# Designed miniproteins, single chains: the designs that were tried, part 48

Each design is a single chain, and the fold is of that chain. pLDDT is the mean over its residues in the fold that is shown.

## One batch from the design tools (miniprotein)

Design m1743
Fold by ESMFold2-Fast:
Structure m1743 (fold): chain A 60 residues (1-60)
Amino acid sequence: DDLRRELAEALRALKEAIINGDEVAAQEAATRAGALVAELGDEGLRLELIRTAREALEQR
């Protein structure tokens, strides 16, 4: 539950950082989200991470 909450927060931070062009914040959020996705072991959450990054890049 905590890990899923942290993942949602990391995905939100990643989206914001990409839209704002903050490369450092985007890398930190992506690293955190990737680690959380790996720990949870859910393929759906991995796809959500990829989708979140792509959608944020579309909004830049």
Scores: mean pLDDT 81

Design m1744
Fold by ESMFold2-Fast:
Structure m1744 (fold): chain A 50 residues (1-50)
Amino acid sequence: APSPAEELVALHNEARAAGDPVAAEMPPVSPENAEAVLAAYRARLAAARA
């Protein structure tokens, strides 16, 4: 199963490819902050679907 860091990297690359401005604001990928950043990305995706 992918770790939060692996999921974050995948989402970050997808956002960068899509030109999402959030990609430019992303902090460095690390195990310490990956869960919080992943949660923020998921919240952003949920907001986009609403």
Scores: mean pLDDT 67

Design m1745
Fold by ESMFold2-Fast:
Structure m1745 (fold): chain A 91 residues (1-91)
Amino acid sequence: SSLEVARAIGHLLLGQVYLDEGKYDEAIKSYEEAVKLLPEGSDLRARAYLNLGKAYYLKGEVEKAKEYFQKAIEVGTGDIREEAKKLLEEI
């Protein structure tokens, strides 16, 4: 639904602000809320998975980071998938 997608975009933007500030737990919570609001297979959901992987990696949780990068590869297309592949190869 349009309302759910709008709310998800808000959570994605907030998560990015927290990630840029080094507030990894807050970023993770924001991206998890975005995932809940987005349909399976959407590029926005893949973006949320990519950013969950980044946040977990920066927090030092490598195994969770790998899990989310794999989810971003599975769901994502184009640039999101390629970025997730590159990050997965680096950890």
Scores: mean pLDDT 88

Design m1746
Fold by ESMFold2-Fast:
Structure m1746 (fold): chain A 116 residues (1-116)
Amino acid sequence: MLLSAEEAARKAKEAGEASGDKEAKRRAEEGMRRAAETGDGKGAADGGNGAARAADAAFEKGDKEASEKAAEAAGGAAGAATEAGRRGSDPVLSTAGAVAAIGGGASAYIGGGAKM
């Protein structure tokens, strides 16, 4: 989608800040800047990885809200990276995107599932 990588990285930055994970926050910020300036899938993958880490950290703290937010950001970034990979730019980006989506989604699922 248009601006998908930048939007996902921005959400990852917000999630990283909420989770208190400095590394996830820095990674998301780097991904956002890279995606905005180059529009490449690597920036999206970096942002997604940061968001997935933030979701995991928030889940370990029991912070459901931060975990959900980070998982959403990871999913968006993973989608953008996967799309870039599918276009033949880099199979590794496609795989990294899929892994980030699974990681982020799992965190959200586990956190949300506890309420069911």
Scores: mean pLDDT 57

Design m1747
Fold by ESMFold2-Fast:
Structure m1747 (fold): chain A 58 residues (1-58)
Amino acid sequence: MPKVSPKELEEAVKKLQEAGLSEEEARSTVYTLLSSGKAKNAIEAAELYVQGIEHDRS
C-alpha cells in the first residue's frame, strides 16, 4: 500500500471536491492513481485527474 500523507490527502480531496466529486469519490480517485503508480503523491493524483477531466470536456 502506498504511503499517503494525511495532509496531502486532505488537500487533494478538497481540490477534487471543487472539481465536482464527492468526498468518497475524491478519496477513491487518489488511492486508485497512487496504487497504479501513475501518481507519486496525493496532490499529483488530484492534478492528473483534473487535467483528464479538462481534456475530456474540451
Scores: mean pLDDT 75

Design m1748
Fold by ESMFold2-Fast:
Structure m1748 (fold): chain A 68 residues (1-68)
Amino acid sequence: SSGEQLLEAANLLFSSKGQATVTLPDGTVLEVDGSNPAQATGAVLRIIGSGGGEAVVEADGKTLRVRG
């Protein structure tokens, strides 16, 4: 489900050991510092707000695809 995928992406962003990236459906790339909860929260909210397109989350050598 999209909720489970979103939770997995959030957990990956909040647990990352360095730089993460989130590519939104419109092609916008967000750089997220894993030590900054505000940046991780902002990225999750942007995924939720992207309206049914797929976002790509890349952190710690892992790639997840998520719909908001």
Scores: mean pLDDT 78

Design m1749
Fold by ESMFold2-Fast:
Structure m1749 (fold): chain A 74 residues (1-74)
Amino acid sequence: TEKRIDQLLQIVGMVETLTGQPIRSLEEALALMDAHADDPEIAALRDVFLRLYSRLSPEERERLNRELAEIAER
């Protein structure tokens, strides 16, 4: 679903801005948010991210990870 993909990409972009670190995969995003869970802004983003991530098909996860890798190489 395009809306879930767009929302996840938006959350990744926000986490990159807050942490100053590039994110190349959904799993890297989760690890980074876990490392910064003491930040209430990142903790709130993590909650939304986990809800969306758990609803992704394997195909949607592969597609998103390709998109994130491409964005990171900009």
Scores: mean pLDDT 81

Design m1750
Fold by ESMFold2-Fast:
Structure m1750 (fold): chain A 80 residues (1-80)
Amino acid sequence: SKMDKLRQAMEHVGIAWEYLRRGDFEKAIEHLKEARKLLEEVDPESAKLVEEAIKKLEEGDFEGAEKTIREVIGKLTELL
């Protein structure tokens, strides 16, 4: 269901946040990509924010990525 995909996406975003907090950017990006894939079908706006966070991490903008990930977490929490 849409709700199940939102919950799975939130789980992946949360795992990505923990990897980011400990400096494992490669694993953070992997989990953000899984979240983006799930969100593309059920909340394209959140998928776009996740893609923005991935790009920021790949470009070395870790502060910007953290802000965008917090925005995604807030948005998904309101949808759940």
Scores: mean pLDDT 86

Design m1752
Fold by ESMFold2-Fast:
Structure m1752 (fold): chain A 75 residues (1-75)
Amino acid sequence: GVYAITLRGDAFPGMEDTVAEVAEANGARLLGINSQPGRITVYVEQLNPATDMEELGKRIAEALGLELLAVERLE
């Protein structure tokens, strides 16, 4: 399935590459990033059904030094 991971913070250089590497290492694929002032939304496809998407959201947040706000499955 496709998930939206919402983080508090602003986009910075190298952020997309870091997110892509963390997602791929954890059985997901980065589809895209939407950035707004104070908020970023990361769209990922779950490739491995054993991947805990909440834990993936936490790992992405930790790698970026940002606060995790939500992990939501898109219909």
Scores: mean pLDDT 89

Design m1753
Fold by ESMFold2-Fast:
Structure m1753 (fold): chain A 71 residues (1-71)
Amino acid sequence: KLEEARKIAKELVEKNADEILKTYEYYGFLEAVKKFVPRITKEIVEKTGVPEDVAYLIAIEEISRLIKKKL
């Protein structure tokens, strides 16, 4: 389910929020995406069965939302 995928992405982003934000502050958005998006995408695909490209976009959305909200 798309809703379950977003929930998992949000939980994983929240769990790793401090590291994501530190990576963004020191190395920028691209490095934060490179480090965290693959991990989150993999978890979403394994738990929900949504297509990898959909999971990838959801992961980017949640990381972007976290950064925008905190910075």
Scores: mean pLDDT 82

Design m1754
Fold by ESMFold2-Fast:
Structure m1754 (fold): chain A 66 residues (1-66)
Amino acid sequence: MVDEEEVKLALAEIYIAVGKLTYRRTGDKEGALEMLEKALELVKDLSPEVQETVRKWVEDAKKEIE
């Protein structure tokens, strides 16, 4: 069976990576932040541990984007 939590966590990682790459390659801060927001939205109904992990990843990514 496909684990919904595992799939959503993997997708959140992808959105964060895409957000960071978007900013690095294009300078599009708004588009980058939108990708980070999509990562948070994906995990909003998952376990507190998963939400905390993704929030930390987004915080670290925001430091790179500013």
Scores: mean pLDDT 80

Design m1755
Fold by ESMFold2-Fast:
Structure m1755 (fold): chain A 98 residues (1-98)
Amino acid sequence: SLVDEIKLNETHFRNLLFEAALRYKQKKEGKPVTLEEAIEIRKKIESMSLPEAARWLVENLTPEEIDELLQRLLDLSKKINRPITPEVREAVRILVER
């Protein structure tokens, strides 16, 4: 399954979630994200569990944006090729089953 192809650690996963959240904010507000706003988004992503962060993305991103995020996760997984934690696996499942 797609979930079985994801091979990256929590830090890499959170970094890709952060990039997706920044793009969402820029698209929603029609302006560049400031450094201060980026810092606050980073803090929010770090404070959430990975399943909570995945649910937030499903609620806020379009299906096309989530597909782009999943493709980036797959591409990075092929390069990094590290075992995933159960929490990363659950977060990926939420993104796939949306």
Scores: mean pLDDT 81

Design m1756
Fold by ESMFold2-Fast:
Structure m1756 (fold): chain A 90 residues (1-90)
Amino acid sequence: SREEIEELAERLIEVAREYFRHSEDVTLGIGALLRAIGTALDAEREEDEKKALERLLEEAERLLELAEEEGLPEVAERARELIEEIRKKL
């Protein structure tokens, strides 16, 4: 549903905000946050629910990769939880 897409989009922004907060790379942190906001807005405007979920999934997986590469276990855990919730709806 649209409500579920909006909730997942908000969670994507929260994960990106946590990444930004904990990242030692300010430029990478800002870039990740802005990209997550853009992806969330695109997903909310996407009429095809499956395409919206696929967009959110791709960005959540990217945030997981960034968190794992930088050694941020709590951010990585939040990203994995989001990925699992998106996958359940696909």
Scores: mean pLDDT 89

Design m1757
Fold by ESMFold2-Fast:
Structure m1757 (fold): chain A 72 residues (1-72)
Amino acid sequence: SPPAEEEIQEALGRMAIAVGVSTGMSEEELEEMGIRFVERNPDSKAAHEAVIEELERHGYLEAARRVREYLE
């Protein structure tokens, strides 16, 4: 895969969570959005980790845990 595509998917994952947080989405809504993002990007481990890390960075540890469980 081209490196630029993986970097774009990673950045999009982080931005999606950051925008959701800034617009006042609940932890349950952030979980659903994170799961949908990883479903749409199944082969991008970098994008999966970016979503989980951004959720954890904002303190949504339960949403991050559920996204990880979805990937198992």
Scores: mean pLDDT 82

Design m1758
Fold by ESMFold2-Fast:
Structure m1758 (fold): chain A 57 residues (1-57)
Amino acid sequence: AEELLKQAADYLTRGDLRKAKLLAQEAAKALGLEPNESLETGEEIADELVKLDKKYK
């Protein structure tokens, strides 16, 4: 899960929202959580990554 979160953050920083969202959804699945299908903006993806990081740690 941690590697997926780092990759999602990297893609978000590069402006690739599609890949950032996909990697955030894969991180959620790896943690046994339901993937968030409603992520539309970079800020929503960033908030999701913070939530998933707290669940991982």
Scores: mean pLDDT 77

Design m1759
Fold by ESMFold2-Fast:
Structure m1759 (fold): chain A 55 residues (1-55)
Amino acid sequence: GMVYNPELAKLYTEGAKRNLEAGRYDEAIQAAEVALRHDPSNEEAKKLLEEAKKR
């Protein structure tokens, strides 16, 4: 089940960004998906997920 937690969403969003910058696309996707489970309205996590899926 999903638990709304914008603080955890921010931490996972930062992790997604770092992995994307390092070219670790699968890890970036996983981190962004976890961020969206904690805060589905997090626009930065949505953007990072789209970028990671595009490669």
Scores: mean pLDDT 83

Design m1760
Fold by ESMFold2-Fast:
Structure m1760 (fold): chain A 77 residues (1-77)
Amino acid sequence: KELEERVKKLEEQIAKNPDDPLLWEQLGDVYELLGDYEKALEAYERSLQIAREKGLPKGYIDRLERRINYVKEKLKK
């Protein structure tokens, strides 16, 4: 229930700030907690795209890539 409300709140924030990679990462985190790995992957990949476009530090990009790899492994099962 609370995680679903968090998704709605993040979607509202993203609608206002669609190019904020942190909001997309947070949306992916909530979907991962919900077990919705497909939606988590979409959110993390969008976060990674924005982070790369903005030239964010390698450490930030590496963190997102690790999360994406983790979620992809979950989708194989």
Scores: mean pLDDT 85

Design m1761
Fold by ESMFold2-Fast:
Structure m1761 (fold): chain A 58 residues (1-58)
Amino acid sequence: MEEKLKKDIENYRKQIEEARKKFLEANPDVSDEELAEIDANMEKALKRLEQKLKEKYS
């Protein structure tokens, strides 16, 4: 159960990081403030996903 949960979260994080990289390539002049907001939203989404996956695998 834990291994499956960790694997799913890791795959999701990889997808988010790849999307972030593509965004930066398309928007090289993005501000540090905008990036911080994007990163904060990503972390919030990951925490929400962890909670949902825990409920599903329980």
Scores: mean pLDDT 76

Design m1762
Fold by ESMFold2-Fast:
Order: C-alpha cells, then structure tokens, then sequence
Structure m1762 (fold): chain A 95 residues (1-95)
C-alpha cells in the first residue's frame, strides 16, 4: 500500500471516529465527558484537515507526516480514554 493510500484510509477512519465522538457529545450530560469529547473532536478535525491538505498537495513532507502521526496518536488516545470511560469498544486505526 502506498503512503497516499494509507493516509486516505486513516482519513476515513478519523471521519468515522469524529462521528462517534460527536454522537457521545450530543448524548452526554457529564461535564467531564463533554470536555473530553470536545478535545477529541478538535484533535480529530486537525487530523482530517492535515490529511486532506497532504492528499491535495500530492507531496508529503517528512515534517508534515511527523505532525500528522503525532496528532493521529493523540486523537487515538483521547478516543480510547473516552470509550473506556463509557464501557464501549475502542475504535482503532489499522496499520
């Protein structure tokens, strides 16, 4: 799989995770869970925006990919923490 195809797959996964977290935010009345969901949404939107910019540009710099990887890991961590607090299965980015 090319790096471009891998980023396209992760973009689709990030969009699915965003929908999942947005639904949690809409249904929860717990202020702590709301804040965690808002933090996850913000990070996921940054991942999605950066992925789209890299795909549109057609060239991926090592610096852009490093930032993307850090944001992706941060988003995964926040989604994992939120899902565990709710007793839900954790969505994961596949390799």
Amino acid sequence: MSLKEKIERWLKEAERMLAFVEEILAKTTDPELQKMAEDAIRTLKEVIELAKKMLEKGEISPQEFAVFSILLAGAQYLVDLLAKKLGLPVPEFET
Scores: mean pLDDT 78

Design m1763
Fold by ESMFold2-Fast:
Structure m1763 (fold): chain A 87 residues (1-87)
Amino acid sequence: VELAREAIELAERALEAAREGNIPAAIGQTLAVIGLKLDLEREHPEDELALRAVELALEAARAALEGRFEEAERLLEEARELVEEAE
């Protein structure tokens, strides 16, 4: 769940950067989320809840890059709820 929480934080930073028009920073944060997803898939393929949370965080970062800020916020909220459920 730790990697999923980090992915959510990175996706939140990507959304903030995209809202500010700092697209290079938003791209960098999105690439970091992709890296965490690959690490989680390799190290913990059985953690379906964490994998889904990271996938939602990545979808949120992509939505933010496309200017879909409301969808990005909703995806981040769903990802956070999944991580809280894992507690």
Scores: mean pLDDT 81

Design m1764
Fold by ESMFold2-Fast:
Structure m1764 (fold): chain A 58 residues (1-58)
Amino acid sequence: MKEKIEELKKERDELVSRARAIAQAHRDAQGNLPLDAVRELHAIGKRLLDIDDEIEKL
């Protein structure tokens, strides 16, 4: 259980880092976020919610 929680937390940190990198790169481009970037950020958000739910169950 504890090992699985550590793996989920690591995945969460990686996803948060990736989301920040995507948002920062596109903000620096000084334009609207491309649709693909918006979709990717939405997918990351959904996965983060799933990770939080899995941790709550453990």
Scores: mean pLDDT 76

Design m1765
Fold by ESMFold2-Fast:
Structure m1765 (fold): chain A 64 residues (1-64)
Amino acid sequence: SQDERLIEYQLERLRETMERLSPEEIEALKGLVKESAKMQFDKELYEKFNKELDKIVEEVLSRQ
């Protein structure tokens, strides 16, 4: 769906941004984007977004 493609696009951009940030900045950004996503998406899409975002955060932090 268009919403699923939008989520994938947003997550890829967030990954690129987070790779340039400190762990503290990544945690702050994670909180902000989760709050934004909660307002933007329905419950199912929000849960999918959060799951994929948490994976990205873990992957980025593991590379630092």
Scores: mean pLDDT 82

Design m1766
Fold by ESMFold2-Fast:
Structure m1766 (fold): chain A 63 residues (1-63)
Amino acid sequence: MVGSIVEAVRDYEAKHPWELSVKKGDKFLVLEQIGDHYLVVQSLSTGEIGIVPTAYLRIVGKA
């Protein structure tokens, strides 16, 4: 998944300072995978970096 472009399939509210809040339709670059359940992503619109659960994201392309 590293180097993939992912899109939020639903809204997610960050529960910790290291997480990103996302809105359905937001796109991100995957920087790192943490286990099977979390990705470190960078927002393509804001440049913000943080952790998002994989269940809220789908692969839509590759960078």
Scores: mean pLDDT 83

Design m1767
Fold by ESMFold2-Fast:
Structure m1767 (fold): chain A 55 residues (1-55)
Amino acid sequence: GEKAAEEAGKLKGRGAGAAAGAAALDNQSVTSMRAGVEAGLKGDSKGAAEAARAG
């Protein structure tokens, strides 16, 4: 029914977003954060900000 579809959509949207965020943090964001820290240490604040935003 319409209600079940709406509930499934909301749960999928929120759950998928949280899971994708956690996976990105663990796999891609950690590497991006390391690159951002290295860029920051070299005086590249833009690179550091972009890496943090990607995480």
Scores: mean pLDDT 58

Design m1768
Fold by ESMFold2-Fast:
Structure m1768 (fold): chain A 68 residues (1-68)
Amino acid sequence: AAQADYDSAKAFLEADTRLTVSTDGADTIVATSNLNTTEQIALVLTLLGEYPDLQVSFSGDTITVTVA
């Protein structure tokens, strides 16, 4: 379910010490990092594979995860 995926994705991102994680409202996670493009792509692909009910986007140094 999207809510369970959201809670799991938030915990997953908060466990990664390379990321600064915040929330925007009740349904959006914002993770800012100093990761290079290859590392960011790998993280986005991991999120899409593990949490298919969530929308994931990547822009600059920021990964945004939203309940679809």
Scores: mean pLDDT 77

Design m1769
Fold by ESMFold2-Fast:
Structure m1769 (fold): chain A 85 residues (1-85)
Amino acid sequence: GAKLREAEALLDEAERLLRQGRALLAQGRVAEARELLERARRLAEEAKRLAMEALREAETLDDILRAIGLILRAIGLEEEARLLL
């Protein structure tokens, strides 16, 4: 429900910040890029926490699968941000 929607919104924002951070790195703007990449990592961490809570509360197979998908997406975004830092 609400936690799954919130986690998805946080991941969408994290992806946007990762794209902006990559663009800044390409321009040599390393300090600005690091600030955006660290923010993206924190948003992905929060989204993973919310998705894990949603998984624990899930009563339907659909909610379980959606929560797992968001957890995996969050892990991928955290790793991408870490590799760029």
Scores: mean pLDDT 89

Design m1770
Fold by ESMFold2-Fast:
Structure m1770 (fold): chain A 57 residues (1-57)
Amino acid sequence: LPVSRGALEGAARALGVSTETVRRRLEEGETFGQLAERYGVDPEVLNRAGVRGELEA
């Protein structure tokens, strides 16, 4: 499923990384849960940040 620009921006803010980093990791097959574990963020917080970014886009 394609990830929206808003969701990528929300996730990037929550993880403290660039949107390109998030996009690249997802393209490499990582899930939002795996990204959260990699950067030490609660998976629920990351998921909510992505949803929030989508709604604000």
Scores: mean pLDDT 74

Design m1771
Fold by ESMFold2-Fast:
Structure m1771 (fold): chain A 71 residues (1-71)
Amino acid sequence: MSEATKKAEEYLKKAEEAYKKGDLESALKYAKQAYRLALLAEIGAEIANEDVPEETKEIKKRAKELIEKIE
């Protein structure tokens, strides 16, 4: 798992915790950061001609779903 994927997971956890507490502004900020980091990890794997880890894809999907729920 890449460092970018680990950071994306950390931001996703912060986003989900903020959402659970009703802090929609923080949840949205963290979810966008998680999505961006997961996307960068996915692009990095593609450039390296490696398979994108399933965990990276799941983090990106969950971050996007959280953003859509808040907006």
Scores: mean pLDDT 81

Design m1772
Fold by ESMFold2-Fast:
Structure m1772 (fold): chain A 65 residues (1-65)
Amino acid sequence: SLSRIEKTALEMIKEGKVEEAKELFENAYKINPDNKDILRALAKAYEVLGKTEEAEKYRQKADEL
């Protein structure tokens, strides 16, 4: 099952609020940089925006936790 954070990211992306999702999770990342769910949500937002290198960076950070 997906975490509540990941579900929120997917719902915002589905609604076309991709940039808003990115900003929300970038701010969450600044507060809690070692939260795997926040990192995965941020990676998904970057992926949908076509920012593949940034998406991979945040996925790798999540995998290292």
Scores: mean pLDDT 82

Design m1773
Fold by ESMFold2-Fast:
Structure m1773 (fold): chain A 74 residues (1-74)
Amino acid sequence: VSKEELEREILEGLGDMYEELAKKLAEQGKLEEAVELYRRAARLYEEAGNLEKAREARERAEELEEELREKEEE
C-alpha cells in the first residue's frame, strides 16, 4: 500500500464517519450540526477523489439547509 493510497482510504473513511454522524444528528433534529458534518464529509470525499460521494454529501447538506431555513422562519 502506497502512502497516497493509504491517505485516500483514510480520507474516505473519515468522510464516511462524518456522513454517518450527520445522518444521526439530522434524525435527532440537530440540523445545523448535521449540515456542518455533511459539508466536512463532502470536502474529505473530494480530497480522496470520490466525486460521487462528495456530490451526494453536498446535496444532503443543501436539503438540510432548506429544512433549517424553514425552522428558523417558524
Scores: mean pLDDT 81

Design m1774
Fold by ESMFold2-Fast:
Structure m1774 (fold): chain A 60 residues (1-60)
Amino acid sequence: MEVISKLALKEIEEVKPKLLEAGASEEEIQRLFELARQGKAEEANKELKKIAERLGVKLP
């Protein structure tokens, strides 16, 4: 796994509990992990920001 994809996966893992508590679905979280695992770190980051913005969650 490339460094960029590994960083994206770690960021998703760190914010996952906050997103779920704020109302994110398991499907939304799984989509983020799937995109990051496929090396689509930019798309994963974009989706993560959209979900966080919609739910009012502050990203690190």
Scores: mean pLDDT 75

Design m1775
Fold by ESMFold2-Fast:
Structure m1775 (fold): chain A 64 residues (1-64)
Amino acid sequence: SKEELAKKGVEAAKAGDLETAGKYFSEAFGLSLEVGAGLAKMLADLGIETGEEAVRAAEQLGVA
């Protein structure tokens, strides 16, 4: 699901694996790898921990 992909992307970004984070967010939201990685890093830095929170944040930004 989108929530599962977004959770994995945020977890990868928290671990410093921006390539994997970008792949998960690209799959979840249809973003480029670079934009997906940047969004995942931003959400991880904001303390987003769940896929549901990540999806809501992406929707508020108009990218989900």
Scores: mean pLDDT 83

Design m1776
Fold by ESMFold2-Fast:
Order: structure tokens, then sequence, then C-alpha cells
Structure m1776 (fold): chain A 58 residues (1-58)
């Protein structure tokens, strides 16, 4: 199921974003890790949007 696959990928990127967000609060490389968290959040949102698009077409 395409929707299930997109949801799983979105969830994976969301978890990575949370991980980097936590690292950004606890290290001296906060800006670098914040950028990675934002990058993975963007990927998660794009996959989530595609899954929602497919759901609304049916």
Amino acid sequence: DKVRELIMESASYSVLAIGYSVLSLTTDKSEEYRKKAEEYNKKSNELDKEAQRLLEEE
C-alpha cells in the first residue's frame, strides 16, 4: 500500500528530526543539528502531504 509506505517513511524522518532537535539543545553544535532537524522535518512533511493527497483522492 503506497499510503502505508509513505506514512512509514514520514515517521522515520520525524524520529530523526526529533533526535537532532534534542542534540541541538544539548551540544555546542546546536545550529548544525537544528539545520538537520529542519531538513528531516521538511522531508517528513512532504511525505505526509503526499499520503494525504492520495487519501483525499479516494
Scores: mean pLDDT 79

Design m1777
Fold by ESMFold2-Fast:
Structure m1777 (fold): chain A 58 residues (1-58)
Amino acid sequence: PSLQELLEEIGRVLRAMGDVLDAELAIEKGEPDGEERLEEARREYEEAVRRLRELLAQ
């Protein structure tokens, strides 16, 4: 893979990690949609990791 492709997929993983942390903080603060947000963020993180692993396996 190109360096640009690698950096893009790494960026997706890092953003997804941030979304998970934001959702966890929302739950701690008692925000009403925090659990739904966390489930979506976890799905995005799993997908981002899968894409990065596929790219690295090339």
Scores: mean pLDDT 83

Design m1778
Fold by ESMFold2-Fast:
Structure m1778 (fold): chain A 67 residues (1-67)
Amino acid sequence: PAELLREAARAAEAGDGERAVALLLEGGSQLPKDSKMTSRLTAAMLLVAAGEYREAAELLRELAEEV
């Protein structure tokens, strides 16, 4: 899961929101489904959807460090 979240962060930095979301969903599916993790994954998806790629990449890297 960590490597997929790092790849999602890289895609977000490149401005490839479609790829970032796909990688985030794949990596996120392997994480524990507690409310805090779900909220942070949702926040990362919303940041990508809003075009806030820098903030999304930062959050995805932090999630990768936790798994």
Scores: mean pLDDT 77

Design m1779
Fold by ESMFold2-Fast:
Structure m1779 (fold): chain A 71 residues (1-71)
Amino acid sequence: MDTLRTMADSLRDDAERTASQSTDPQLAQQLLQAGQTAVDHADRGDRDGFLTAARQTADLVRQARGLPDPP
């Protein structure tokens, strides 16, 4: 079973949800890109790449939740 792919899909869903709640298009784009990168690595079976991308995606999600709306 592609457990990595399931985890990556969940992570991408969280990133997409966070991006959809952001009013900053640059941050939304970064979130979507990071989530897609995690899925790409998982789809290739690249565990190390997935873990790196997952960390970056999680960091971006936390940053997005902590950032105030731009003026």
Scores: mean pLDDT 77

